# Ledger of designs, part 34: designed miniproteins, single chains, continued (5)

Each design is a single chain, and the fold is of that chain. pLDDT is the mean over its residues in the fold that is shown.

## One batch from the design tools (miniprotein)

Design m17155
Fold by ESMFold2-Fast:
Structure m17155 (fold): chain A 80 residues (1-80)
Amino acid sequence: SIEEILEEIKRKVKELEELVKKNADMEEIEKKVEEIEKLLQEASDLIETLDQEKSIEYGKKLQELNEKLIEVYNEALRKQ
């Protein structure tokens, strides 16, 4: 379900934050980013199949997760 994918994205973003905090290798960080981007695309594709009200609701949640991913990745780039 869309909720399961969104929760998986949240979990992986938290894992990414932990990798950045411990100064993990950029290769490991980029692999985690790729995993998250794949899930974001899967969530986006699923949202397009929903009714208008649900598409707006879940689309907003997906956008917030995407913005958090960008924030965390930029922090990783600043640390190198």
Scores: mean pLDDT 86

Design m17156
Fold by ESMFold2-Fast:
Structure m17156 (fold): chain A 81 residues (1-81)
Amino acid sequence: SENLKKVEDLYMKYMKVSRESLDALSPLQKKIMEAIGAKDKERYLELNKERKALSKEEKQKLLEENERLLEDSDKALKAEE
């Protein structure tokens, strides 16, 4: 089905966004490890707060993309009616 192919393409786009979200956290994780190695408690707390904020932002982005995926998938399937 052409409509099922459109749904597959939407899911593949969501998977890409999900991977990009994980990649966004990697530089902060490296900086946190460096702060731990340097025994810099103040820098560690700052970076950990930043990581929590970015993680929350990326989770919100994924939730919004998932909601859009479900809406667009429903519209694509209904296009056969």
Scores: mean pLDDT 76

Design m17157
Fold by ESMFold2-Fast:
Structure m17157 (fold): chain A 63 residues (1-63)
Amino acid sequence: MSLREIAEMFGVSQKTVSRIRRILEKRIKEKKPIKGSEIAKEVGISVETAEKIATLLIVDGHV
């Protein structure tokens, strides 16, 4: 699934999905815990939407 398809599925911009991917990559490299509420705060979406997008990005191999 492409970043565009994920963005369209959740009604967010591709920039938002790209920002979430960047946050995930940074946290994974730093070996820090990933908290959906922190992602939601940084990109301005609901915690539920942030967690779903983050899960899809990890499972689909974008990070």
Scores: mean pLDDT 81

Design m17158
Fold by ESMFold2-Fast:
Structure m17158 (fold): chain A 98 residues (1-98)
Amino acid sequence: SLATKEEIEKVKKELIEKYGLSEELVDEILELIEKGASGEELTEEVSLRIIAEILGISVATVREMLKTPEGRREIIERLAKIEGLSEEELQQAIEDAE
């Protein structure tokens, strides 16, 4: 089913308020999804910008962190804290990423 205006506004509010994403990036993500792009079909650059804005760091910093196991773990741990994952859920996410 097509997302209603009310459903789109709810998702936009959650992305901005819970994850700290800019309105401009959220609008870009929603436009890509509306055009039939899945999360797996998001460009690497858009995915890196999402992580960077959620964590409050630069895209360049995210790219450098992704090059090491320690950096990847730090990204997962910081994202898990924002998402409110339990310690058990965090350990599972780390294992799934390794």
Scores: mean pLDDT 71

Design m17159
Fold by ESMFold2-Fast:
Formats: C-alpha cells, structure tokens, sequence
Structure m17159 (fold): chain A 70 residues (1-70)
C-alpha cells in the first residue's frame, strides 16, 4: 500500500541518520554496545528487505535507546 511504502521510506531515512549518529559517537560506545548495535542494524536491514515494518520499527527503537545512553 502507499502508506506502507511511505513508512518503509521513512524507516530507511531514519536508519541512515542513526548510522551517521553512530559513526559520530563511535568513541563513546562500549564493546558490548558496539556488538549490540551491529546485530540490531543487521536485523533492521533484514526486516526492511522482508518489508516487516513492525520488526524494523522494533529494532530502530532499540538502536535509539542505546544511542540515547551515550
């Protein structure tokens, strides 16, 4: 649907912006946080490829929570 296509595009844009913020904050993450970020980004990309909007939103929220803590 048009609404799902719009949401998918918004999630892709949000993911790109978060990746940029992660790169800017690279020196602030612990090794455990870095490993969690890598896993969540992989799962987010897989969810986008599957067009699973609920899972993509879940993973991007988890990424934001980690970024907010540093």
Amino acid sequence: SAAEDKRLAELIEEGTKLQEEIEQKYDKFTKEQEEEIVELMKKFLEALLAKDLEKAEEYIEKLREIIKKV
Scores: mean pLDDT 85

Design m17160
Fold by ESMFold2-Fast:
Structure m17160 (fold): chain A 58 residues (1-58)
Amino acid sequence: NAMQQRYDDLVQKAAEETKAEAERLRKETGLSREQHIDLVTELAFKKAKEVEAELAAA
């Protein structure tokens, strides 16, 4: 299904961008390992919400 493939592609891209952003913030702020994991989880959740909103608008 083309819509499912588009969703999977957007989710994969969002996950990679979220990881890159979290690594940048960790290097800038000196977060602990636990704080880094929490940050990645929070950013991933926000990105998932954004992807769902974008797909709903399409």
Scores: mean pLDDT 74

Design m17161
Fold by ESMFold2-Fast:
Structure m17161 (fold): chain A 84 residues (1-84)
Amino acid sequence: MNQVITDSIINVRNGNISVDDGVNSILSQVNTVQQVNDAINQISRLNPDGYVQNTGLSQSTRDRLSNFRDSSITSLNNLKLQLS
């Protein structure tokens, strides 16, 4: 799980995959409510604004990471309701 989320963040950041592809990669690895909570906690630590300021990445990369974080959390919360 941790590695899949880390790889998805890196690939979305670098433009290697779409936001939707990154979200789907995470969702495909989640089978329990505990795994959903762990994934949400890890993704919630992603700070796209701090990333741009600290690493010199473009605003488009920040927006892509922000969309990925928000979309992932929304999709994971929806999946959690289905697993509960």
Scores: mean pLDDT 78

Design m17162
Fold by ESMFold2-Fast:
Structure m17162 (fold): chain A 92 residues (1-92)
Amino acid sequence: MKFQLRLHDAAGNLLEEYPWQSSIEEFEKDVREALERILEDGKTLTLEIESSSSGQDAAEITQKAIELAREAGLRVVSISLSGTKATITVAP
């Protein structure tokens, strides 16, 4: 089971493609780095999350990303789930 984070700007441009992570801990590090970028830049970004295994795994790891965003004081503006992919739009 692996997870990947991709970071997009508000226009849909790919800003960062993180490596596939085999551990939840390493995936959470990638998410925290993306959230720190939102805090520093003061801009809305979209986090695309993909699971190598199932839509259920994608949903569960996306919930962890949402929790991290809220703990950082950021707003989760939208959430979309489709197959093994999820997207969350996060604002300062």
Scores: mean pLDDT 87

Design m17163
Fold by ESMFold2-Fast:
Structure m17163 (fold): chain A 83 residues (1-83)
Amino acid sequence: TVEVTEEEIEVELEKGDTVLIPITNTSTTEPVKVTVEVELYLEGKLVFKGTKEFTLKPGETADVPINLPKTGKFTIKTKTTKE
């Protein structure tokens, strides 16, 4: 089964700040492959797009760091796929 989660967060932060997105494998028996797609918007303009892939062990949580390239009000859109 493939699980897809989409989230949108608005933040006003400074250049060099890091936002951590926690991803948890809720399975007690199976590792899961995770794909996280991230889009950063500053004043409605796309300023960053990236994809990170990793594997989580049963019950493991990983924090995905998103570094802010500029100071300002950002919209962070994340799409997480678990396989």
Scores: mean pLDDT 77

Design m17164
Fold by ESMFold2-Fast:
Formats: C-alpha cells, structure tokens, sequence
Structure m17164 (fold): chain A 65 residues (1-65)
C-alpha cells in the first residue's frame, strides 16, 4: 500500500518528503492499496530516483489514476 510505495521510492533515492508527497497525491486521486502496491513493485525495478518517479507515474496512469 502507501507505506510500500513510500519505502520503495526512498530506497531508489527519492527524498522522504518527495516520496510522502507522491503517495499523498495518489491517495487523493483515489488510488487503492492494490494500485499503490503495483506502483511500489514498478519503482523497485528502477535504476535511480528519476526512473523511479517515471515508473510510479506510469503505473498510476495504467491503473487509470
């Protein structure tokens, strides 16, 4: 869920503030726990913070958010 996505983003080099902000934005958009877990899974495949952000955005877009 939200904690998994935040953890994955921070592990890939995104700031804690940036990761928290991204998770809160997704929750406000109506993201489900399953959609946030899918985003976290995609973020874990990223090479760096920039790619992690793109993967998270792509996963949320694919989920219809």
Amino acid sequence: GAEELKKALVEKGVSEEGAQSAVEAMLKAGATDEQLREAARRVREAKDAEEAGLMASGAIAKAGL
Scores: mean pLDDT 75

Design m17165
Fold by ESMFold2-Fast:
Structure m17165 (fold): chain A 66 residues (1-66)
Amino acid sequence: AAEEVARRILESLDSLGADDKEYVSTARVLVNAGHLDVARALADVLEEKGRFKTAEEIRKIVEQAE
């Protein structure tokens, strides 16, 4: 479900050498498309990997959309 999709997105972005701004941009696209649960799951996966600032930025985007 949402966590599985988020992990696949993370794997794809990591394989492409994506930076923190690219993760945030991806989350914004997900939120604009109505995929709030996937964007939230992406923040959770980033936090698990120690990317706390990026995860927090994405969570703020999700909160603003709710």
Scores: mean pLDDT 81

Design m17166
Fold by ESMFold2-Fast:
Structure m17166 (fold): chain A 84 residues (1-84)
Amino acid sequence: MVKLSEEELKVLQVIASSDKPLTEREIAEKVGISRATVKRILDNLVSKGLVKKRKEGDETVYELTEEGRKALIKQASEKAKAKN
């Protein structure tokens, strides 16, 4: 019952398109938005259980959960049906 915003969907798509965990910086660069905005989106996605935080050395990386992947697949299917 929680709708994903367009910004949250873009962040999820970037993480899903990479089979590797991504840093906040890499996500911001790929999405083309500020790090502060990405951090806020990531905090919301982690709170929803769609993205998981993990430490990789000195950096925090983010990876897609099973729930996040399912949500993204559902949204992609809806967009495919809305082609016109």
Scores: mean pLDDT 75

Design m17167
Fold by ESMFold2-Fast:
Structure m17167 (fold): chain A 68 residues (1-68)
Amino acid sequence: MSEVQKKVLEHELTKVLEEAGLSEEQKKAIIDKALEAGATTREELVEAAREAGLSEEQVKKIEEILNK
């Protein structure tokens, strides 16, 4: 993934995760996991959130936001 793509993904994920009401540590963990995996799909982002230790409710909230 290019540096520009990483910055765009980080920016978009930060917005989604802020809307989902996550802590700063949780946001960083998910962004780091997503960038490591090259996550570009909803399923990949959901997997990154689960790996970061998010609850099922928090994961569903992220899915709802991503489907806007």
Scores: mean pLDDT 73

Design m17168
Fold by ESMFold2-Fast:
Structure m17168 (fold): chain A 82 residues (1-82)
Amino acid sequence: SEYKKQIVELSPEERERLLAEIRRIMDEIDELVDSMPKISPEQRKILFGTLGRVVMYTSLGDYAEAVRAAREGLEELKAMQE
């Protein structure tokens, strides 16, 4: 399904800001994973699930939900690390 109304309602400025936030969080996830000497099957499931959700919401034009999914995934990975 398409969220065409969300794309139409977002200013170019707001869309660029949300895309930058997605990139920032994804970079933080990459750094976190790279810092791990070993990634567990549970952490791997969260990582791939997060990547899938971010791609899905971005393809739907739901950038706000993509940011939320990326942030939630990062926090879940951090919680399992600690």
Scores: mean pLDDT 79

Design m17169
Fold by ESMFold2-Fast:
Structure m17169 (fold): chain A 83 residues (1-83)
Amino acid sequence: STIQKAIDLAAEGKTEEQINAELKDDPRVAEVKVTDDKVEITFKPGTDLEAAALEASKYKDKIKSVSVHGNTLILELKDKYKK
């Protein structure tokens, strides 16, 4: 899935540019931002953010927290995956 791919690439230390390039084939994704401890996936309007958050919450081995702000899914990486 797109969410799994974003989480896996971020945990592997891939750059924001590399992650955006890998996710460009998903028409629901508008933008991905990566910081030292977070991955922020902004979806296009009309995307089911509740379903996206539920999917992301299954990746508890890599993700510390999941939150939603507007159309953006905010994923906090576990400490061992922080840059």
Scores: mean pLDDT 79

Design m17170
Fold by ESMFold2-Fast:
Structure m17170 (fold): chain A 84 residues (1-84)
Amino acid sequence: SMAEKARELIEKAVELNLEAQRLLQQGDYEGALRQAKKAKKYGMEAVRVATKELLPEAIGAAIDAIGLQFEAGLKLGDLSAAGE
């Protein structure tokens, strides 16, 4: 079902966000950027397929990923990568 697909995408985005945050804390800004970009893709896909009930969680995961991507990009001095 679409709800099952949305939940799986949200779970992947959340896991990738946690990994990006861990890598940021360790100073692996390139690794953090890669994981945040993946999380953003899964989070945005989740938003597209989310049911009304799952939409807030999907949006939250996508926003978290965008923030982590921005932070990692800033640490690397690459605002273009931060915004993509």
Scores: mean pLDDT 87

Design m17171
Fold by ESMFold2-Fast:
Structure m17171 (fold): chain A 96 residues (1-96)
Amino acid sequence: DELMELLEEAVRKRREYLRTQDEAHRLEFLKYLLLALSIMAKEKGWEDIAKRLEDLARNIASLDPAQVERLLDPLAKAILEGNEEQTLKLLDELEG
């Protein structure tokens, strides 16, 4: 299961960040969470949203990590609830 593999990798990278305080591990953690959200969006049939999440994950080093962390829970909630409008607003905020 690709979603489970991405979540397991996110947990691993978060553990590494907590131990090392290395920003690279923080960025990898956030990248894997964004990729997990892209799989969830694909399951909703939201191909464009999924591509935008994949693009954000690929460009994670250019984003503000604190902003990504703040918006992850609202994004996950919007996707799980099927709220496409809220998901698009949150993506627009992340993309700046």
Scores: mean pLDDT 85

Design m17172
Fold by ESMFold2-Fast:
Structure m17172 (fold): chain A 92 residues (1-92)
Amino acid sequence: MAEEIASLDLEEVKKAMKELLEKLRAAGYSEEAIKLTEKMIEHILKVLEDPNNVEAVKKALEYLREAVLIEHKKYEYLEQMEEREKELLEEF
């Protein structure tokens, strides 16, 4: 039963991961950020199957940190572009 529940959760997480990655691509997120998110989820899934795998937890946290930094940098760039578009529309 525990193994069946873990398998069900794993399948649900994999499905959510695929949906999330597709939404991130549609939103224009970088392929690098998407790959880091995928690796983070993969390592989290390994922890769910083997909670003693400390290395997988560490790598998941490292990938999460990198993904957050990439998104922060991208957000700043997109915010600048959005403001520029508004300025151009007001000039017309």
Scores: mean pLDDT 62

Design m17173
Fold by ESMFold2-Fast:
Structure m17173 (fold): chain A 76 residues (1-76)
Amino acid sequence: SKIDEIIKKYGKEILELSKKRNAELDAFVAAQKAAGLTPEQITAALNAKRSQLTTEFNAEEDKIYEKMKKEIEKAK
């Protein structure tokens, strides 16, 4: 149905958002290791970064769901 196509479209956007978040975390860990930080320092920095990205991810995911709801309402 038209509604199923809309759900698939926004589901893909959420998956791409998850990939971006994971890539950013991987890049962050690599940068900390390259900077010569200790495992303890990396763990502390990573925990802070994960909390920040989780908050940002949830906010962006909510925006995607709101767009999806609007398109579903228009598709009827």
Scores: mean pLDDT 84

Design m17174
Fold by ESMFold2-Fast:
Structure m17174 (fold): chain A 60 residues (1-60)
Amino acid sequence: SFSEEDIKLVKEAIEKVTGLKPNEEELKKSLDDAASNPRSIEVANLLLKVGGFKKEVKPE
């Protein structure tokens, strides 16, 4: 599963890129369900890079 720190980074990246504020609990559940899918992690890391973050999302 994703850490709380990783979920916060993804949430902030989405807010910076889209201007929309995602629901943190719903995002966490979606990310946990998708954690076994490398493409989902790749997309999350791409969003972090576009948002200007240096840290990458990693499954636990």
Scores: mean pLDDT 65

Design m17175
Fold by ESMFold2-Fast:
Structure m17175 (fold): chain A 78 residues (1-78)
Amino acid sequence: MKEEEERKRKAKELREKARELVIQGASETVNGLNKSIQLRVDGGSKEESERIMRESNEKSLELDREAQRLREEAKKIE
């Protein structure tokens, strides 16, 4: 039925969005790490470096939680 095909399509779209969010989260973590390293190389403080890392990790975790939510929604509509 058309409604079943539409549900499958929507589930696929939700999974693809979830995948993109996980990739964004990973990029945020890598960017935070690179910024942290550069700050330390430039003579910045350990506290400043740790703050940058915490902020990027927090953003990554938020993106991962949203991705999990989308995957759960996809499972419910299939």
Scores: mean pLDDT 84

Design m17176
Fold by ESMFold2-Fast:
Structure m17176 (fold): chain A 100 residues (1-100)
Amino acid sequence: RPRVDVVARLSDEFESLPTEAQTGALRIVGQAVVDEARRAAEKEGVDSLVTVDISVKDGKIQASATANTPAAREAAERAVKKINDSGITVEQAAELAREW
C-alpha cells in the first residue's frame, strides 16, 4: 500500500497560539490533507509526501501545501484552499478541539 506522510511546518505566530487552537487547527488541516493525499497515493500507486505550512492571518488559520508528486500537490492544495476559504478563526479551531 502506498505510504502517506504529512509534515506540518508552523509559523511563529501559529506557535504563539493557545494549545487548544493549535490542536484544533492541526486536526482540521491534517485530516483534510491526509484524506486527499491518501486518495492521490492510491490512484497513482505511489507514496504521497506532503508538507503543509500553517500560519495565522487576521485571526484566521491559513495553510499552504507542497508535495512530491503533481497529483498529491493538487490534492493537498484543494484541501488547504477549502480550509482557507472557510475562514476558520483561532477561536473556532480551539472550540473544535474541545468538542473532540
Scores: mean pLDDT 82

Design m17177
Fold by ESMFold2-Fast:
Structure m17177 (fold): chain A 87 residues (1-87)
Amino acid sequence: DEGNSLVAHAEHVRAEALEKSPAEGYLAGAKKAGEGAVESEDEETREKLLKQAEEFARKAEEIDPEVGKKAREIVEEARKKAEEKLK
């Protein structure tokens, strides 16, 4: 399933970046999950990816507020683009 592959890819990007910085890892994961949500044509996959991106952004904010703010902005933009695609 392509949607499951996108979720797995976002998780892989997060895990790889965590070796350097936990906050940067969550930021990278949020970005990839958000991109996947915007590109997804399936509502269930889109919702799943947006929730994953929001969770990554929240965890980034708990570690580093500045990185968390950037992650939140990425998730907000991804949500707006995904919602616009539904119109």
Scores: mean pLDDT 75

Design m17178
Fold by ESMFold2-Fast:
Structure m17178 (fold): chain A 78 residues (1-78)
Amino acid sequence: SEVEKVLKEIREKIKTASLEERQVFGRIASILRLAEKSGDEDFVKEVVETAKKILNMSLEEAKKYVDELRQKVLEKEK
């Protein structure tokens, strides 16, 4: 439910976003879906909270932190 709320926010933001912002938003959405597949509710909650912080960052900061979040989620899936 919390993942779906953030995904809805991302879909709305994409409608008025630049190409570069849309790429970052798309990556966040992908990361959230991957985290949800883990079945670890506490981990999903942590990823959701981090994603929310990234959505409120500057584009430059968001690019950096989205890469860090992706690595964290990929490590969990191993």
Scores: mean pLDDT 82

Design m17179
Fold by ESMFold2-Fast:
Structure m17179 (fold): chain A 60 residues (1-60)
Amino acid sequence: SAAEEAAKAALLADPAGARTLAFLRGGGTSEDLVVLQAAPAELARTAEMLARGLPPRPRP
């Protein structure tokens, strides 16, 4: 859990990791992953909400 929290913090600090974290939190499928990757602005918004402790949006 402590290692998991450290990994989450590292992912949020890394743009690429933030995208991955947003996808995982969204509980998305491979279809949703493609959509999120194609819409980086929506993915960034989701990552920001996760960083603030707000409920994430599963997809754009």
Scores: mean pLDDT 52

Design m17180
Fold by ESMFold2-Fast:
Structure m17180 (fold): chain A 88 residues (1-88)
Amino acid sequence: SPQIQQIRDNGMQRIDQIVDDFTSQAQGRTDDQITQLRNQSRGQVGDIVQQSIQQAIDNGVPRSQAFQMGQQLFSYGNNRLNQVVQNT
């Protein structure tokens, strides 16, 4: 539905900001510090996922579709955070 796409797109933009902040903070850090920062950023991605799922449900989106969108958002954020680590 257009509504679930909008919620997903907004979630992706918020995740992009988390990834950009992580990329900036990871500069010149040790591997242990990068791991700690990535774990913190994954937590922030998880918060966006939960908020996006709840927003979709509150707006009448079926739970199955809301959860599928949440899985897509989590995978998107986790994959991008892992790419930053591989390129650092």
Scores: mean pLDDT 89

Design m17181
Fold by ESMFold2-Fast:
Structure m17181 (fold): chain A 68 residues (1-68)
Amino acid sequence: MVTTDRIAELILKYGNPKAQEYAQKALEVDRGEGEAYVGQGLAALSPEQQAQILEELGIARPPPEAAP
């Protein structure tokens, strides 16, 4: 099960500083507000950083464009 805390920890590990600030706030506030901050953190990530976090969660990452 993917939780707000797990996503926030991964943003702190792999995200950019702006996304990490939102993730840190998500861990400091209550669960409802934390979900909103995690959403803002995810929105601040690049698609590649989002993919890195999904990979750490064990979610398959098939490339939509396989063009070597």
Scores: mean pLDDT 71

Design m17182
Fold by ESMFold2-Fast:
Structure m17182 (fold): chain A 100 residues (1-100)
Amino acid sequence: SAEELEKEIEELIKEMREAIKANDPQGVRDAISRAVQALLRFEIENPENLEKIIKYVDELIKLVQEAKKRFPELQKEFDAVIKGLNTLKEYLKKRLEEKK
């Protein structure tokens, strides 16, 4: 399941990159929603893999920042997503520190 969730997240990241290149804002929004859900499921089912989850959250933040540049009309929505992902990242980093 962990390997399958990793592949799903990586495929969603690729889908988001392709949607940005295709100038498809709905495709970006759909990919973000699905990627966040996959990340939350990965964290719940594989709580020991915090470093890997943090890496995927960081990659998503970078991609949403790129989407903001491409789709300025959705800037407010993407800013909210980035804020949420940064909050999740800080939570995960704190949990990782508690395990070391």
Scores: mean pLDDT 84

Design m17183
Fold by ESMFold2-Fast:
Structure m17183 (fold): chain A 94 residues (1-94)
Amino acid sequence: MLFLSKEERIEAGKALEENFEKYKDKLDEEEKELLLKLIEMGLKGTSPIEFLEWVIKELEKKLKETPDPEMQKLLKEGIEELKKEKEKLLEELK
């Protein structure tokens, strides 16, 4: 996993904000909410662990709301992979 400095996370947030303004009319409401939250977390210099925890929570919410079995499987696999990445990052910080 890429380890980003606080400054790099802020710059990534700014880049996402510029991209949001350019493409906001082409995004659905869920995509807009996700991108706005990513921008907020980036601009605040949120830690990679806090970012992963937020993404996991949003995917778990989407899993509960998704009726499609194939999407449920993909979301579950994505959640498990992100949990592994979080554990790996936490171990590297010890």
Scores: mean pLDDT 69

Design m17184
Fold by ESMFold2-Fast:
Structure m17184 (fold): chain A 56 residues (1-56)
Amino acid sequence: MVKKVKLVVDDDADEVTIGQAARQYLEALDAGDEVEVSGSQTFLNAVRFIDRIHRR
C-alpha cells in the first residue's frame, strides 16, 4: 500500500496547526506512506525531530 501524502504548513501557522501536521507526519510514517513536507521552518524542525527519534 503506497499513499502519497503532501503536508504543507504556512509560515504564519500557529502551534496547534504545526502540531497537527507533525502528528499526521508521524502517523503517515507508521503507515508506510510516502510523505512530502514543506513550508514553515518550525514544522520542518518538528519533522526532523520526529525522524530522529522514530529511527532509534
Scores: mean pLDDT 76

Design m17185
Fold by ESMFold2-Fast:
Structure m17185 (fold): chain A 57 residues (1-57)
Amino acid sequence: RIELSAEELAKLLRETLPASAVAHLQSLPLEDLARVLHERLGVPEDKARAVAELLQR
């Protein structure tokens, strides 16, 4: 997809990652989760924090 919202990215990650990986990401501090999303999963930096907040809800 050309343009994904933070909500769409959070849903895509929940669909593509194992449940154990999602649980691990949800256990991280928000700042660490945003960094991991950007550096390891390729989430745009401007959206990484919003996606992190959505994953922890």
Scores: mean pLDDT 76

Design m17186
Fold by ESMFold2-Fast:
Structure m17186 (fold): chain A 62 residues (1-62)
Amino acid sequence: SKKLEETREEIAKLRHDKYGPGKRLTEEEIKEIAKKHGLSEKTARELDKEVAEEEKAIVESL
């Protein structure tokens, strides 16, 4: 739970700093984040997808 939350926050921060809403992390960024937090690449990709979907929903509501 805590690892997933920390990973999700890092993904959101990285996306905010480097990309606009709707852009997803690169495969290399996914691998680095997964390794840093001790998660599978699949889990990191799923978290990136969830963050992107949340950002899209916010933008579409504005």
Scores: mean pLDDT 75

Design m17187
Fold by ESMFold2-Fast:
Structure m17187 (fold): chain A 59 residues (1-59)
Amino acid sequence: AAAQAAADARITPLSREFMKLAKELMDEGFSPGEVAQIIRAYLENGKEEAEKLREELKK
């Protein structure tokens, strides 16, 4: 679902990078839920852990 709040329409550069990453992951066949898990791992644990999770989900 799309949420649009004009007062909160600020997008950080980091959010834009994650939108690009999400598109790439979806183009590779990952589901939106899997993409969200990978992005969460990136934010919490960094790129290395996100890459590990990506490989596990990709199989």
Scores: mean pLDDT 68

Design m17188
Fold by ESMFold2-Fast:
Structure m17188 (fold): chain A 57 residues (1-57)
Amino acid sequence: SHDAEVAGRAAAQDAAKSLGHEAASEEAKRAGMIGASQGTGKEGGRLAYELAAEAAA
């Protein structure tokens, strides 16, 4: 959904910043969107960040 895309991309950008990167990669954004779609609210945000961080590392 659109909300999952927005949340996933935001989580990927946060993960990239935490790892010292200037911008999120397309792979990290895609992983974040998958994570966001697997939960709702805070759980979706947590899963989005974890998957994006793994893809960004």
Scores: mean pLDDT 74

Design m17189
Fold by ESMFold2-Fast:
Structure m17189 (fold): chain A 97 residues (1-97)
Amino acid sequence: SEILFQQRLTNIYLTALIIVKEKKPDFSLEEIEEYAEKVFKEYLKKNNIKVSEEDFELAKKKAIEDAKITKFSIPLEALVSEEEIEELKKIADEILK
């Protein structure tokens, strides 16, 4: 369903936000958001997931709101699969140097 797809996108972006924060604890919120977006876009590209601009911006907005409310404390396994976590961490390592 459209709702499930949107939730999946939100969870992927939220996972990227948490990973970037953990790898770069010295980053500002703005830097975390910027690099998480790069990780998210690369993940979508590698997995051939096509996303409209509207769906992308909605997923980003919801994920940022959830990250702020939870103070980035959501366990990654609650958001995405172990395989998706490993792939997102690998992408983050490549983007973050």
Scores: mean pLDDT 88

Design m17190
Fold by ESMFold2-Fast:
Structure m17190 (fold): chain A 63 residues (1-63)
Amino acid sequence: MKFLEQAKKDGERIAKLAKNEEELKLMVDSLVRFYTQLLGPENEEDVRKAIEEGVKEALEKAK
């Protein structure tokens, strides 16, 4: 689905931009809320998973 692919890419981007773990967590929560408001609350879990997967992949590549 296009929105989940975009959410994952946004997760990768914020992982690179965040200065610390607290900022990253706030960015993830804000992004999940944004997508959930657009797509509906039933998509929150899938959106959070996609964003967190993008974050994880970006952090692993930075090693």
Scores: mean pLDDT 80

